Designed miniproteins, single chains, continued (2). Designs and how they scored, part 34

Each design is a single chain, and the fold is of that chain. pLDDT is the mean over its residues in the fold that is shown.

## One batch from the design tools (miniprotein)

Design m5237
Fold by ESMFold2-Fast:
Structure m5237 (fold): chain A 73 residues (1-73)
Amino acid sequence: ALERIREAIRRLGLEDASLEEVVRALYQEAMRERGLPDSASGEEKLRALKELLFGDTSLSDAEFMRLVREALE
């Protein structure tokens, strides 16, 4: 989980970016990969993001945000 987030941050060139910038870029990447429109619900976008990074959707929103923060440290 954490390794996948770090890999995505490195791939996107966001190692020095803010938490907000990283989360935004990860959402855009997930939406692109899954073919979701900008009008998709927050739940659909978050599900796509969890699938992109972890291969499943069982991870809680709080746990996901904790992992993103740790990846930036």
Scores: mean pLDDT 72

Design m5238
Fold by ESMFold2-Fast:
Structure m5238 (fold): chain A 73 residues (1-73)
Amino acid sequence: FKEALEKARKAALAAPNYEEARQIFLEGISKIPGIGDEAIQKILDVFDASVAAGASKEEAIENAYATAEELLS
């Protein structure tokens, strides 16, 4: 799980904008075995809330990553 999540984080950080970062991160976390739609939605809600609060792309990704780690731990 942690390897797939870290790959998703790294790929999203390389994205040129918020929209692509969000999509890449979604695709990456969707590959984690046993992750449910509710968990995916919570992770994306944190990304979206961070963006709405004026966070950088990097900060929004890191907030979503931290949420995913907490949900999967």
Scores: mean pLDDT 81

Design m5240
Fold by ESMFold2-Fast:
Structure m5240 (fold): chain A 76 residues (1-76)
Amino acid sequence: MELSDEEAQIVREALTLLADGPVPLDKLIEELSKRLGVSRETVRRALDKAIQEGALVREGDTVSLSPRARAALAAG
């Protein structure tokens, strides 16, 4: 999957926010946009790529960590 450095940073912050449990997609986009100073469109694109790659799981309007992403976050 093609992630730019900016998109990779967005995904890394998303993994941190999702460490405490599932988050609604709209709230995740808003929080990441505010924290990183990037557009909501850029955040959504990065999250869509992470879901496609299987790093994140989307169930309806809720996003959570994949088992792989949770293991990676726990390791460092």
Scores: mean pLDDT 78

Design m5241
Fold by ESMFold2-Fast:
Structure m5241 (fold): chain A 65 residues (1-65)
Amino acid sequence: MEEKKELLEKISKLYFEALNNPNATKEQIDKIRELAQKAIDAVNKGDLETAKKYIEEIERLLKEL
């Protein structure tokens, strides 16, 4: 239960960081939004490993901003 909550909170935080980054383009934000949705779907299905992979991809994209 707690791990799912922590992952969902992390996804929300990363997406919010992308939205507040003045250097982020619409295309980059759209890509991060897509990955965030996939991560949320994975958490809801109980596939925490897949969720973590999408979170890592979001973190990678944020470092490129």
Scores: mean pLDDT 82

Design m5242
Fold by ESMFold2-Fast:
Structure m5242 (fold): chain A 97 residues (1-97)
Amino acid sequence: DPLEKLGLSPEVREALKRLNEHPLIDQLPDEYKLEVESEEFKGLSPLVKTAVALYKAAPDSLREEVERLIVEMAEATTPDEIAEQLKKLRDLVKKAL
């Protein structure tokens, strides 16, 4: 399990597993996907790679908020909802850097 090796919390790992298998993932606009070229992300979808990269980049003070957004993204029912949560996650992490 590649997500298990990344040292993520159990809740985030379960959310990312659901997101990786999400039936709407192929309908997400490309502008909300970041390609992360890394061996540690091998076999993950571009969306999950982006979410993992943002989670790892987040400062500890924002970790709970980042985890919440990843979980909400995994529970989304439309591609637009996934894109909105991904944008919020990206903007939150970038603002903190």
Scores: mean pLDDT 68

Design m5243
Fold by ESMFold2-Fast:
Structure m5243 (fold): chain A 85 residues (1-85)
Amino acid sequence: KVEKVVEAVEKATEEAAAQAPESAEIIRAFGKDVQEAIRKDFNNAPTKAYEIAQEYMKKAGPNLIGRSAIGVVAAETNLKVKEEK
């Protein structure tokens, strides 16, 4: 159950990084932190994913594409956790 959600988030992260290659580093770093949060506390992972997303959006600054990609991965995390509960 947990690994299925982690795999889905990893896939979403790589797809987002491929579509926004100039932001790939920050997108992959974000995805890795979200995957770690899912493994540590699956039930609270959606909340933690959005908390981590806010921090990474600050690092992205005026990079709207990077911020959008981070938001998409966070939303996908929330959806996949709800599906597997």
Scores: mean pLDDT 77

Design m5244
Fold by ESMFold2-Fast:
Structure m5244 (fold): chain A 104 residues (1-104)
Amino acid sequence: ELEELRRRIEELERRLEELARVFEPALEEVSKVAEEFKSVVEALAEVIRRSGRVELAEEMARLYEELARLYRTLDTEENRREADYAEAQARLLREAVELVRARE
């Protein structure tokens, strides 16, 4: 029931945290020159490109999409905000991945 849903959310959040660590070095480098980018999507695309791990960025987008679906199931104001955040992150990652692939 509710405990199973919470466990799934915790598992997805842990997996996202693990994947995010792969991008930390590139994110730190890009953050130092953030003003050179015209949009958050362009900056995120540069992080993904420097990491060389576009497939992991696609997996993160998929996990954020699933996380948003699970949070919407809980239907509280707090969980709706978490769902909106996860949905926004998935959209940004999808756009950044498309930008990286278009330039290859």
Scores: mean pLDDT 82

Design m5245
Fold by ESMFold2-Fast:
Structure m5245 (fold): chain A 72 residues (1-72)
Amino acid sequence: DGLARLRALLEEAAAAESLEELEALVRRAEEEARAAVAAAEAAGRGEEMARALLAVVAEHAPALEARYAALS
């Protein structure tokens, strides 16, 4: 489940202990998001997946921005 993996990675990134760890987790989340969209598009569910990904990212963005600021 690509959405579950993305959510877990973003939650882990929001709790990262270093900027390097946060950047690595965000990069991994981007890879999982791209893979999830590609798989969903192949199954005819690209729009549904894109909306779900946007919602997950929007939910986690404030915590990620706060963590970037704290580690910078």
Scores: mean pLDDT 83

Design m5246
Fold by ESMFold2-Fast:
Structure m5246 (fold): chain A 71 residues (1-71)
Amino acid sequence: SSLYEKLKEELKKLEEEIKAAKTKEEVVAQMRRVDRLREEAKARLSKEEYEEIAEMANKNLELGLKKLRAL
């Protein structure tokens, strides 16, 4: 679906935003955006498309947590 492709593109952009973040506040803000995307995906996508988005979202959240520990 077009929503599925859009959310995948937004998650890739959020991965780069998390990598580029220089403060804990910036990291937390991007992690909250990931959570909002995951909630939208759960509500509007098929189970199969949601599982793919959830996997990408979890990877971004793990990256955010690692970055928070390093800041």
Scores: mean pLDDT 88

Design m5247
Fold by ESMFold2-Fast:
Structure m5247 (fold): chain A 88 residues (1-88)
Amino acid sequence: SVEELKKRIDELTAEAVRLADEFDRLLQAGASPEEIRRKVEELRRLVDEAHRLYQELVEKGASFDDILDAGAKVVALEALRVTAENAL
């Protein structure tokens, strides 16, 4: 359902923010490049899943407001991914 897809996108967004915070902490602690790469890969997987769920929302004919809200969240997740990848 549209409501289930919206909830899943929200859950992925929260998880990605937590991973980004953990990534920042690892960088500050001088973690190994291997540990940093693992966290970036986890973030990439969450972003890819958010993209798939967004496409599903559009395909199911979600409201304009729901599509805009979900799209903004996916764009924010993409920005987090780009920022994290640039730290490698």
Scores: mean pLDDT 84

Design m5248
Fold by ESMFold2-Fast:
Order: sequence, then C-alpha cells, then structure tokens
Structure m5248 (fold): chain A 56 residues (1-56)
Amino acid sequence: PTPEELIKAGREASQALLNGDFEKAKEWGLKAGYPGKDGGTSGSIAMAGAQEAGGF
C-alpha cells in the first residue's frame, strides 16, 4: 500500500474508533497495516489518522 492509503486507513480507523465502531476500525487498520509486517502498523496508522482527524 502507498503512504496515502496508510494515512487514509488511519483516518478512517480513527474516525470509526471515535464513533465507537471498533469492528470498522479494526477492518481499516488491517487493510492498511498487513498485521504481520512490523507489529507497529496499528500504532503508526492510528497516529496518522488521529492527527488528521483531530488536527493536533
């Protein structure tokens, strides 16, 4: 996946998480992160998406 897709997935995941849709948040994180890659994908995705959504 491209960096743009990672940011998009993080943003979607963060928005879903804030909305209380844990199932959707997990799905978006997995799609961008390839869960077996480095184990830190969820953290990086969450940070990028949360920053985009919150703006801080």
Scores: mean pLDDT 60

Design m5249
Fold by ESMFold2-Fast:
Structure m5249 (fold): chain A 57 residues (1-57)
Amino acid sequence: SKALEELEAYLKERIASVPPERQQAALARWEENKDRIPDTPEVIKALERLVEALKEE
């Protein structure tokens, strides 16, 4: 979903700012867990609000 893609882009940008040793572990954890996020309307709305809040911080 678009909300998941925007969240992934945001997380990858944040991960790029941590030490390289931690970047691989963080990316691997995201890749493992992103497929387990349900694409129900309630979850999508929660993800959209999370992305908006993170972009405004």
Scores: mean pLDDT 69

Design m5250
Fold by ESMFold2-Fast:
Structure m5250 (fold): chain A 84 residues (1-84)
Amino acid sequence: SRIEELARRATELAREAGRLVAEARRAEAEGDLERAEELLRKAEELAREAEELMRELREAYEAGEMSEAEFEEIYRAVLSAARA
């Protein structure tokens, strides 16, 4: 379904953003501040895209197109993946 596709994409983007943040932290530890800055900028862009998809998912939830459990799972996955 469209909802499943949006959820998959949002989670994927958030996971990638989180990975880049973790990579940026390692670059900082190694003294590569320029690489860390580049990685953080890319992570921010991906996080913004994930947030936009979450807005569409929230609208679908409010319209009754998905269960509370389904929305909660997606939201938790996005938040967990985006944390660094």
Scores: mean pLDDT 84

Design m5251
Fold by ESMFold2-Fast:
Formats: sequence, structure tokens, C-alpha cells
Structure m5251 (fold): chain A 61 residues (1-61)
Amino acid sequence: KVEELIEQLKSPDEETRLKAAEELGEIGDPRAVEPLSRAWKEDPSPEVRSAALKALGKIAS
């Protein structure tokens, strides 16, 4: 579910956040746009920020 993946973007585990960002991009649900935008700008991991930006690009397509 999209809500579950949005919650996983806040996980203390970096790999969980990375996978959540990737899956949200594949699903393409606009409900993920604001959570992914926050992850892109604020996540401490460069890998998670990059995945969130890529996911945003997929949703916008």
C-alpha cells in the first residue's frame, strides 16, 4: 500500500527508505510526491535523496 511505503520513507534503516523511494516511483501515485520531495531535500543519505528525486521524475512522467 502507498501509505505503508510513505511510512517506510521515515524508517531508521537506510535500505528500507531506499526501497520505499524506489517502489513509490514505480507505483507512480501522486500521494507520494510530498513525502518524496522531503526525502530528496532532507534525507541524510545521498543514495536515498537520489532515489527520491528519480522517483519524483517517474511520477511526473
Scores: mean pLDDT 84

Design m5252
Fold by ESMFold2-Fast:
Structure m5252 (fold): chain A 76 residues (1-76)
Amino acid sequence: NEKKIKELIKQAEKKLNEAARHAGQGDYDGAIRKLEEAKELLEKAKSLSKDPEEQEKLERWIEEVDTAIEWLREQK
C-alpha cells in the first residue's frame, strides 16, 4: 500500500525532526530515542514495499539513521 508507506515515511520524518531538536538542546539520549523510533517506522515502510528500488532506498536511509545513532552515542 503506497499510501501507507508514504504515511510511515512522513511519521519517520517527524521523528527525525524531533531527534534534531533534542540533539540541538544537548539531549543526546532523547535524540537517540527519536532516531530509534524513526528507524522502526522506516523498517515497517520497507516491509510493506514490494518495489526493490524503494526497499533499497529505505534500507540506505535506515543505515544513515544507524550511523547518526552511533555518532550520538560517541558524543557521550
Scores: mean pLDDT 87

Design m5253
Fold by ESMFold2-Fast:
Structure m5253 (fold): chain A 70 residues (1-70)
Amino acid sequence: REAEIERLLEEARERMREAAETAPSIAELQAEIGRIAAETFARIDTRSEAERAAVQQRLLKLAREALESY
């Protein structure tokens, strides 16, 4: 289960990285990152408030890294 969460977060990181390399504007990058984060969060079966918060924080960090690389 933890391995599945890590796999989904790694997929999200890679998708966000590709978006940062290909997006024609920062607004379009923000929209795409938002979609990737929402889809990834929906796919992760979180069982506690602490786990939801941890996943959300990790997705926010990935989004920030992608925006900073743009």
Scores: mean pLDDT 79

Design m5254
Fold by ESMFold2-Fast:
Structure m5254 (fold): chain A 113 residues (1-113)
Amino acid sequence: SPLLERAREILARIEEIYKKAKENPDMSLEEFKKLGEEVIEALDELIRLLREWAQRHPEHQGVLDRLIATLEAQRDRLRELIEKNASKEEMIQALEDAVNTARAALAVLESLE
């Protein structure tokens, strides 16, 4: 499905950002914050995609609303960490959590096909 393909592309971007953070631990906190902002943007794209999916498939509304809530919570967590100038370790962990949350969301979406 085109929606599922788009979801996979968004997950791949989140995974690339996390890999960059993990492979470059000597990056400045400001560079880690920029990576967090890129992940927030990708999560917002995924949330919009799921809202579009829910509009086209109202039978899946309940499942999709729960996924959206989980993704929004992860997005808000990343935003909070950026705003409070959290440590690099906290930022890396939050990026890993974002990857795991997006992967879990994709697995649920694949089960709806």
Scores: mean pLDDT 87

Design m5255
Fold by ESMFold2-Fast:
Structure m5255 (fold): chain A 107 residues (1-107)
Amino acid sequence: GTHSVTLSFPLGLSPEEVAKSTLAWFRKKPGEEPEWVATLQADGSTALAPKYKGRASISVDVSKSTAYLKLTDLKPEDSATYYAVRVSDMANPEKNALGSHELVVEE
């Protein structure tokens, strides 16, 4: 597809805390376990799950305490609730999320 979206995740943290945090993104569909999408380390290095390579990017605006997940070539399978969490809190992404965003991709 030609459609893209940028999901914004207000983190609720101080800029100092954001600057030193490693962040992870998970997606959750009803009846399924949370699935890892991406990680952004404090040094700016990134990792993406294989199905998102070449069509996703992650970033953080430290001064705004907001993280971003950009998805391109959107498919109906991308419909999920997306959660941004600290890596230290990733054992339960839905409960421990700093921010969340529901995404609905229509056919």
Scores: mean pLDDT 83

Design m5256
Fold by ESMFold2-Fast:
Structure m5256 (fold): chain A 56 residues (1-56)
Amino acid sequence: GEYRKQLLRAIGRILRAIGDVFDAELRGDREALERARRELERAVKEFNELMKIPPP
């Protein structure tokens, strides 16, 4: 169903953002780190909104 696809995309976005945070920290790239943290915050917010509507 569409809900499952949206959940999987949201989870994938969170995992990628976490990877971007670690990569930026390892490189010492503060600008990339701030961008990755913002992306992670947005991905978590989107996931939380989806979780407010459980599947039937």
Scores: mean pLDDT 81

Design m5257
Fold by ESMFold2-Fast:
Structure m5257 (fold): chain A 58 residues (1-58)
Amino acid sequence: MKEELEEAGRKYAKELGLSEELAKKITEQVLHTVAGTNLSKEDILKSLELALRAEKEK
């Protein structure tokens, strides 16, 4: 799970023009937020994409 999310985070960051360091930080925040929840991997990946897109809009 974590490795797949880190890879997805790097891919989304590249597409959005964000740094890998920022992608890693946001991925860690998403993982921490969903810890202990029953969210599916697909829902977690969608949350990661939305979080990275929100960072680009800042």
Scores: mean pLDDT 76

Design m5258
Fold by ESMFold2-Fast:
Structure m5258 (fold): chain A 82 residues (1-82)
Amino acid sequence: SLEELVKEGEELVKEAKELGLELLKIAPKEKISEAIGLLLRTIGLEFDLELAKEKKDEEKVKAVIEELKELLEEIKELKESL
């Protein structure tokens, strides 16, 4: 259902924000810019998810969820590289 998809997206946004903030705490000077970029992308996707939710656009919600999953893997990869 759309409600279940939105909930999944909101949980992914929360996880990405929490990991992104953790990443900023441990990032060396040379990686801070990259870590900030990942957090800004998370904020953009949170906005896209909210717009898709308001429009009841299930396909757009699914697309944002896939982008959030990709972003979350990028955050995890950067964290592992530190």
Scores: mean pLDDT 87

Design m5259
Fold by ESMFold2-Fast:
Structure m5259 (fold): chain A 70 residues (1-70)
Amino acid sequence: SMAERDLANTLAGVDELIAELEKTDPKMAEELRKRVEEILNDKSLSDIEKTMELGALILGAVTKYVASKK
């Protein structure tokens, strides 16, 4: 389905971002992995809602990461 495909594509992008973060900030990467896992395991969320929550999480994480860099 489209929702399953969109979720899978979003997860692939999230995994790539986390892998890059692990090189510079492994703690941030670990915190992000835990939040991703929480979203994926939330049985009240549809695939579309999970995709939206992951998108919001990534935007927030990138913003926080950039603000915290020296």
Scores: mean pLDDT 79

Design m5260
Fold by ESMFold2-Fast:
Structure m5260 (fold): chain A 63 residues (1-63)
Amino acid sequence: MVEEAIEIVESIEDEINRSLLLAVAGISLSEGESEEEILRRLAETAEKLGDFETAEKLRELLE
């Protein structure tokens, strides 16, 4: 699940959004957050960045 989320983030064409989401994922992983918390944080961050398509794909991994 986290590996699939990282793959989705790495597929983002916007370099700034991709870099920010990868940084968020790295920080959350280093803090020992659960897979669900990491996915929720990434989806929320993507939504705040206006990338609703990426946010939806990340939320689908939680179902």
Scores: mean pLDDT 80

Design m5261
Fold by ESMFold2-Fast:
Structure m5261 (fold): chain A 97 residues (1-97)
Amino acid sequence: MEELRKKAEELREAAKKLKDKHPKLAEYLEALAEVYLAEAENAPVTVIAAAKLRKIGAEFDLLLLSEEEQKKIEELLPELPEEAKEEVLKILEESRK
């Protein structure tokens, strides 16, 4: 439980740093943080579901990015926490299929 809160805070800090550089990536990180926070706090099922829907929407926004925009995300990967880096790489791989 403590690890999920820590991950959520790390994701929110990364999102703040990236908001001006890549708003869609920042939104994805904030959405992922909301999921981790809702699970860590044992939020009601409806709240967890809402957070997961926000994450899915942000993920779709990343999947629809041009190759040029995806390269901008690759340049920003070192700014991401390790777990977010893995999630973002999976999204970029899926978009290339």
Scores: mean pLDDT 81

Design m5262
Fold by ESMFold2-Fast:
Structure m5262 (fold): chain A 99 residues (1-99)
Amino acid sequence: HMEELEREVRRALAAMYLGIGNNLLKQGKYEEAAKTYEKSVELAEGIDPELVAEAYINLAKAYYKLGDFEKAYQWARKALELDPDNEEAKRLLEEIESK
């Protein structure tokens, strides 16, 4: 079905943006990484919850590096809502709450 092809294309693009965001994060380009992860979320929303959860965690990390602990907390919580067993999201929330 055409709808399935559209979902697969969106998932592939979302994975690409997640990868680009990860490279930007490694380079210390936190604002650019956050914007790129937001594009990944938009594309994967309702299609790939695991990819969305990973993008939420990395968004939280980017905002944490920017010193925006409120946004970091919000994104980490959203990741944990999608994946309650995610140890990385739990650790990040604990670290944010200690600030």
Scores: mean pLDDT 86

Design m5263
Fold by ESMFold2-Fast:
Structure m5263 (fold): chain A 59 residues (1-59)
Amino acid sequence: SEELATALNNLGNVYKSLGRLDEAREAYERALKINPDYEDAANNLGVLDIQVALDKVLP
């Protein structure tokens, strides 16, 4: 449902704020599986992938 997709996107935002990047990614991916046209979730996932990549290059 669209409501569940929205809740998962919001959950991803919470995980991201806690630094739990793998869990944030999983939540955004689940939101997109429910609603593939969910632009906010797609954008958040893209931004998160960049953040995860940057975290891996910093010791």
Scores: mean pLDDT 80

Design m5264
Fold by ESMFold2-Fast:
Structure m5264 (fold): chain A 96 residues (1-96)
Amino acid sequence: MEEEALKAIEEGNLEEALKYAEELAKKGDFATALEIYAKVLEAEGDKVSSLILLGKSYYLQEKYEEAKEYFEKALELDPNNEYAKTFLKIVEEKLK
């Protein structure tokens, strides 16, 4: 899965790479998922989607302060992003 994600990045298929990263995060392999998300960001892909997936990864780890930072970064790039707004609100409720 990591090898397939890296190959997708090399081929410019950033959507496929993000899909593998999300699958890894759901399985609890957050370290590998975060490395793939970082590589996608470096490849100048869809930065908003990558930031949202990073935020979700931290949220699943119950690292709510880090999750908040990534959702806020996504909103800086796309203020109208409904996913980032919704998850930011959820994270802020968890931090109360």
Scores: mean pLDDT 75

Design m5265
Fold by ESMFold2-Fast:
Structure m5265 (fold): chain A 59 residues (1-59)
Amino acid sequence: DPLSHLTEEQRKALIEFVKKNPNPSLEELQALKEKLGLDDFTPSELRELANIAYLEEEK
């Protein structure tokens, strides 16, 4: 589960971000990455991570 690499706060912020923006732009993902300090993730990886987080919440 790639979400396990996030802190609880980062995971919740990412999920809430995606709930508000189900199809976030790469620019918004870059801004989120910088805000949350997710430097280990590329924008593409963060997009996938956000998508997974959204799907996990939609059960």
Scores: mean pLDDT 73

Design m5266
Fold by ESMFold2-Fast:
Parts: sequence; C-alpha cells; structure tokens
Structure m5266 (fold): chain A 70 residues (1-70)
Amino acid sequence: MEVKKKIEELKKKAEEYRKLADDYSTQAGNLKAQYDADPSKAVDYMTALGNLGDAKRKAEEYEKKAKELE
C-alpha cells in the first residue's frame, strides 16, 4: 500500500503547485497593470510570469506521476 500513499503525496504536491500558480497568476495580473504604467516594473512582471509557468509545469508533472502510479 506504499504506492497508494505515494499517489496521495503526488496529488497533494500537484494541488500545492496549482495554488502557487493561482497566486502567481494574480500577482502577474497586478504586475502587468503596473508594468503598463511604469516600464521599470518589467523585471518583476517577467519574474512573476516565469514563476507562474514553472508552477503550472510542476503541477502537471506531479499529476502525471500520480496517474502513472494508479
């Protein structure tokens, strides 16, 4: 039953990264508005977009691993 526990852990990590992606999505939206008004915010906006993309990718990787163990 170690496999079942591993699947649950992977699903939990996927959920955590989905929450991070939602947080970064909100942050990127706010930073986009700031960037449109002030180009000096470009680095912050790009960083938020990078973090959003990475969080989504990690969530998908954990979801895939959990499904493969089912």
Scores: mean pLDDT 82

Design m5267
Fold by ESMFold2-Fast:
Structure m5267 (fold): chain A 66 residues (1-66)
Amino acid sequence: LKEKIKEALIKSGASEETAEKGAEAALKHKDDPELAASEAAKTMYEGGMSPEQVVRGANAVYEVLE
C-alpha cells in the first residue's frame, strides 16, 4: 500500500523524499481517505510542489485508499 501511494505521488511530480513523507502521512490515516489525501497534500505543499501537482497527488492518494 505505501509503495502504491508513493508511486502515485511521484507521478504527480513529487521528489522521492516528498513522496516518502507524503505516503507516511497518508498511511497514518489510511482508514479515512479524505484525511489521508489532505495530509498528503499538506506534505506536498511543504515540499514545494505547485498547487496543480498538490491537487493531482491528493486525488491520487484518495483513489488508492477508496
Scores: mean pLDDT 80

Design m5268
Fold by ESMFold2-Fast:
Structure m5268 (fold): chain A 90 residues (1-90)
Amino acid sequence: DPVKEAIDALAQASQYAYNAGDMEALSIAGEGQREAIEAIDKGDYEKAIKIVEETGKKVAERLKKNGKDEEAKQVEEATKKAVEALREAE
């Protein structure tokens, strides 16, 4: 189920932000996940993909700025997986 894979990947991205100890990154990831799920529920997969890409970029850039390069890479990989799954659902 591509939608389930996308949601699971978004949850992993939030977990990596949490593991980095960056509560603001976690907040950004959580808001992006909520908005992406809302777009998916409405059948707007193009909007969901844009939200996921923009949110993942913001979280990864913030983690890199704070020296959390490994967690930033994990967020980027989870974001890519979520986008690929959503493109299959289109």
Scores: mean pLDDT 85

Design m5269
Fold by ESMFold2-Fast:
Structure m5269 (fold): chain A 65 residues (1-65)
Amino acid sequence: MATEAELRETLARAVAAFRAGDLATARELAMKANELAQELGEVSEDLRRTLERLGLSVDAPAPGK
């Protein structure tokens, strides 16, 4: 089951992997985070901003990008 805690942890790992240069791991974790965010339907402001920073749009007011 997807939870906000799981999403937050997955996003933190994705960001850490991205900064460490582990692009494959970062992408895999980002994809998992996107799946978790879609399953949750709603996320905290911090999580939503982290997703947007990773190039993942969960529920953006502006279309595209």
Scores: mean pLDDT 69

Design m5270
Fold by ESMFold2-Fast:
Structure m5270 (fold): chain A 61 residues (1-61)
Amino acid sequence: SEEKEFALRRLDRDAAGASPEVAERIRQLKEEIEKSTDPEKMQELVEEAYRLLAEEAVRRA
């Protein structure tokens, strides 16, 4: 879906500065999003990815 493609592109952009550990976790979440056909599950996975990015940003501050 266009919504899924948009979410994946946005996540690629926003995760560009992630540490290797966080980047690997985001990669796994992106694979799950790509395989998902359930909009609710896709949204939960996207939210988890952004939660990880936010937590890392706080730790690096």
Scores: mean pLDDT 82

Design m5271
Fold by ESMFold2-Fast:
Structure m5271 (fold): chain A 55 residues (1-55)
Amino acid sequence: SVEERLAALDAAEAAVKAQLTADMKAQGVSQEDIDAVLAAVDRQFAARKAELRAS
């Protein structure tokens, strides 16, 4: 169902953001740059969820 796929996208978004945050912190990336990357991830997943709802 659409609801199941949305839940899967939410879980994937959380996992991706956690992994990226950990990796970027390990590489010494600034919090400002980390926040910018995470904001881009949020926009990408929001777009995918919107497309799924429209289908």
Scores: mean pLDDT 87

Design m5272
Fold by ESMFold2-Fast:
Structure m5272 (fold): chain A 65 residues (1-65)
Amino acid sequence: MEEEALERVLRALAKEFGLSDEQFEKIYREAKEKADRLYKEGKLTKEQAHQLFIDEVIKKAEELK
């Protein structure tokens, strides 16, 4: 439920930046994989990984607009 709410908010932001659903889905997937990898490797806490995920999605969306 919380993950779905976050995805909807980030998707709405990406649409406001003029991104397609395909571009958003790619960014979302890549950001999540990066954050999950760093968390699993013990390099980031779960809270830090979550923040990195959000920051990466926003950063990549801004780069592609």
Scores: mean pLDDT 78

Design m5273
Fold by ESMFold2-Fast:
Order: structure tokens, then C-alpha cells, then sequence
Structure m5273 (fold): chain A 63 residues (1-63)
């Protein structure tokens, strides 16, 4: 598959409307490869989609 599962390692609050608010321990599905230090992801806990910094996540593997 082309999608990656990742775990949030630090809390992040969205700074703009296209960014996602995430909490440490959340699982996210990475929808596209990183661009400029950010990934497009879906938070599996909330169902929300947005950009998150790569530094805030740890990749677990493909789904």
C-alpha cells in the first residue's frame, strides 16, 4: 500500500486553517509524501485531515 501509519510524539496546535491539531499518542494516516517538513494526514482519533510537521510524528509502517 501507499499509505503510512504514524504515531504523534508531541502535542501540536494548528497555526493556520490547513494545519491539524494533534495530541501525543494519536495515530495518524499519512496520505502523501512529506513536502517542506510537513505531511498531509488524517487523525484517526478525530477524523480530521490537515498538515502536520514531520518532527511531531514517528512512522510505524505501511497499511
Amino acid sequence: STLLLAEVVSDVTAKSPDELTIKKGDKVLVLAPPVGGYVEAKNLATGEVGKIPVSAIRFLGEV
Scores: mean pLDDT 82

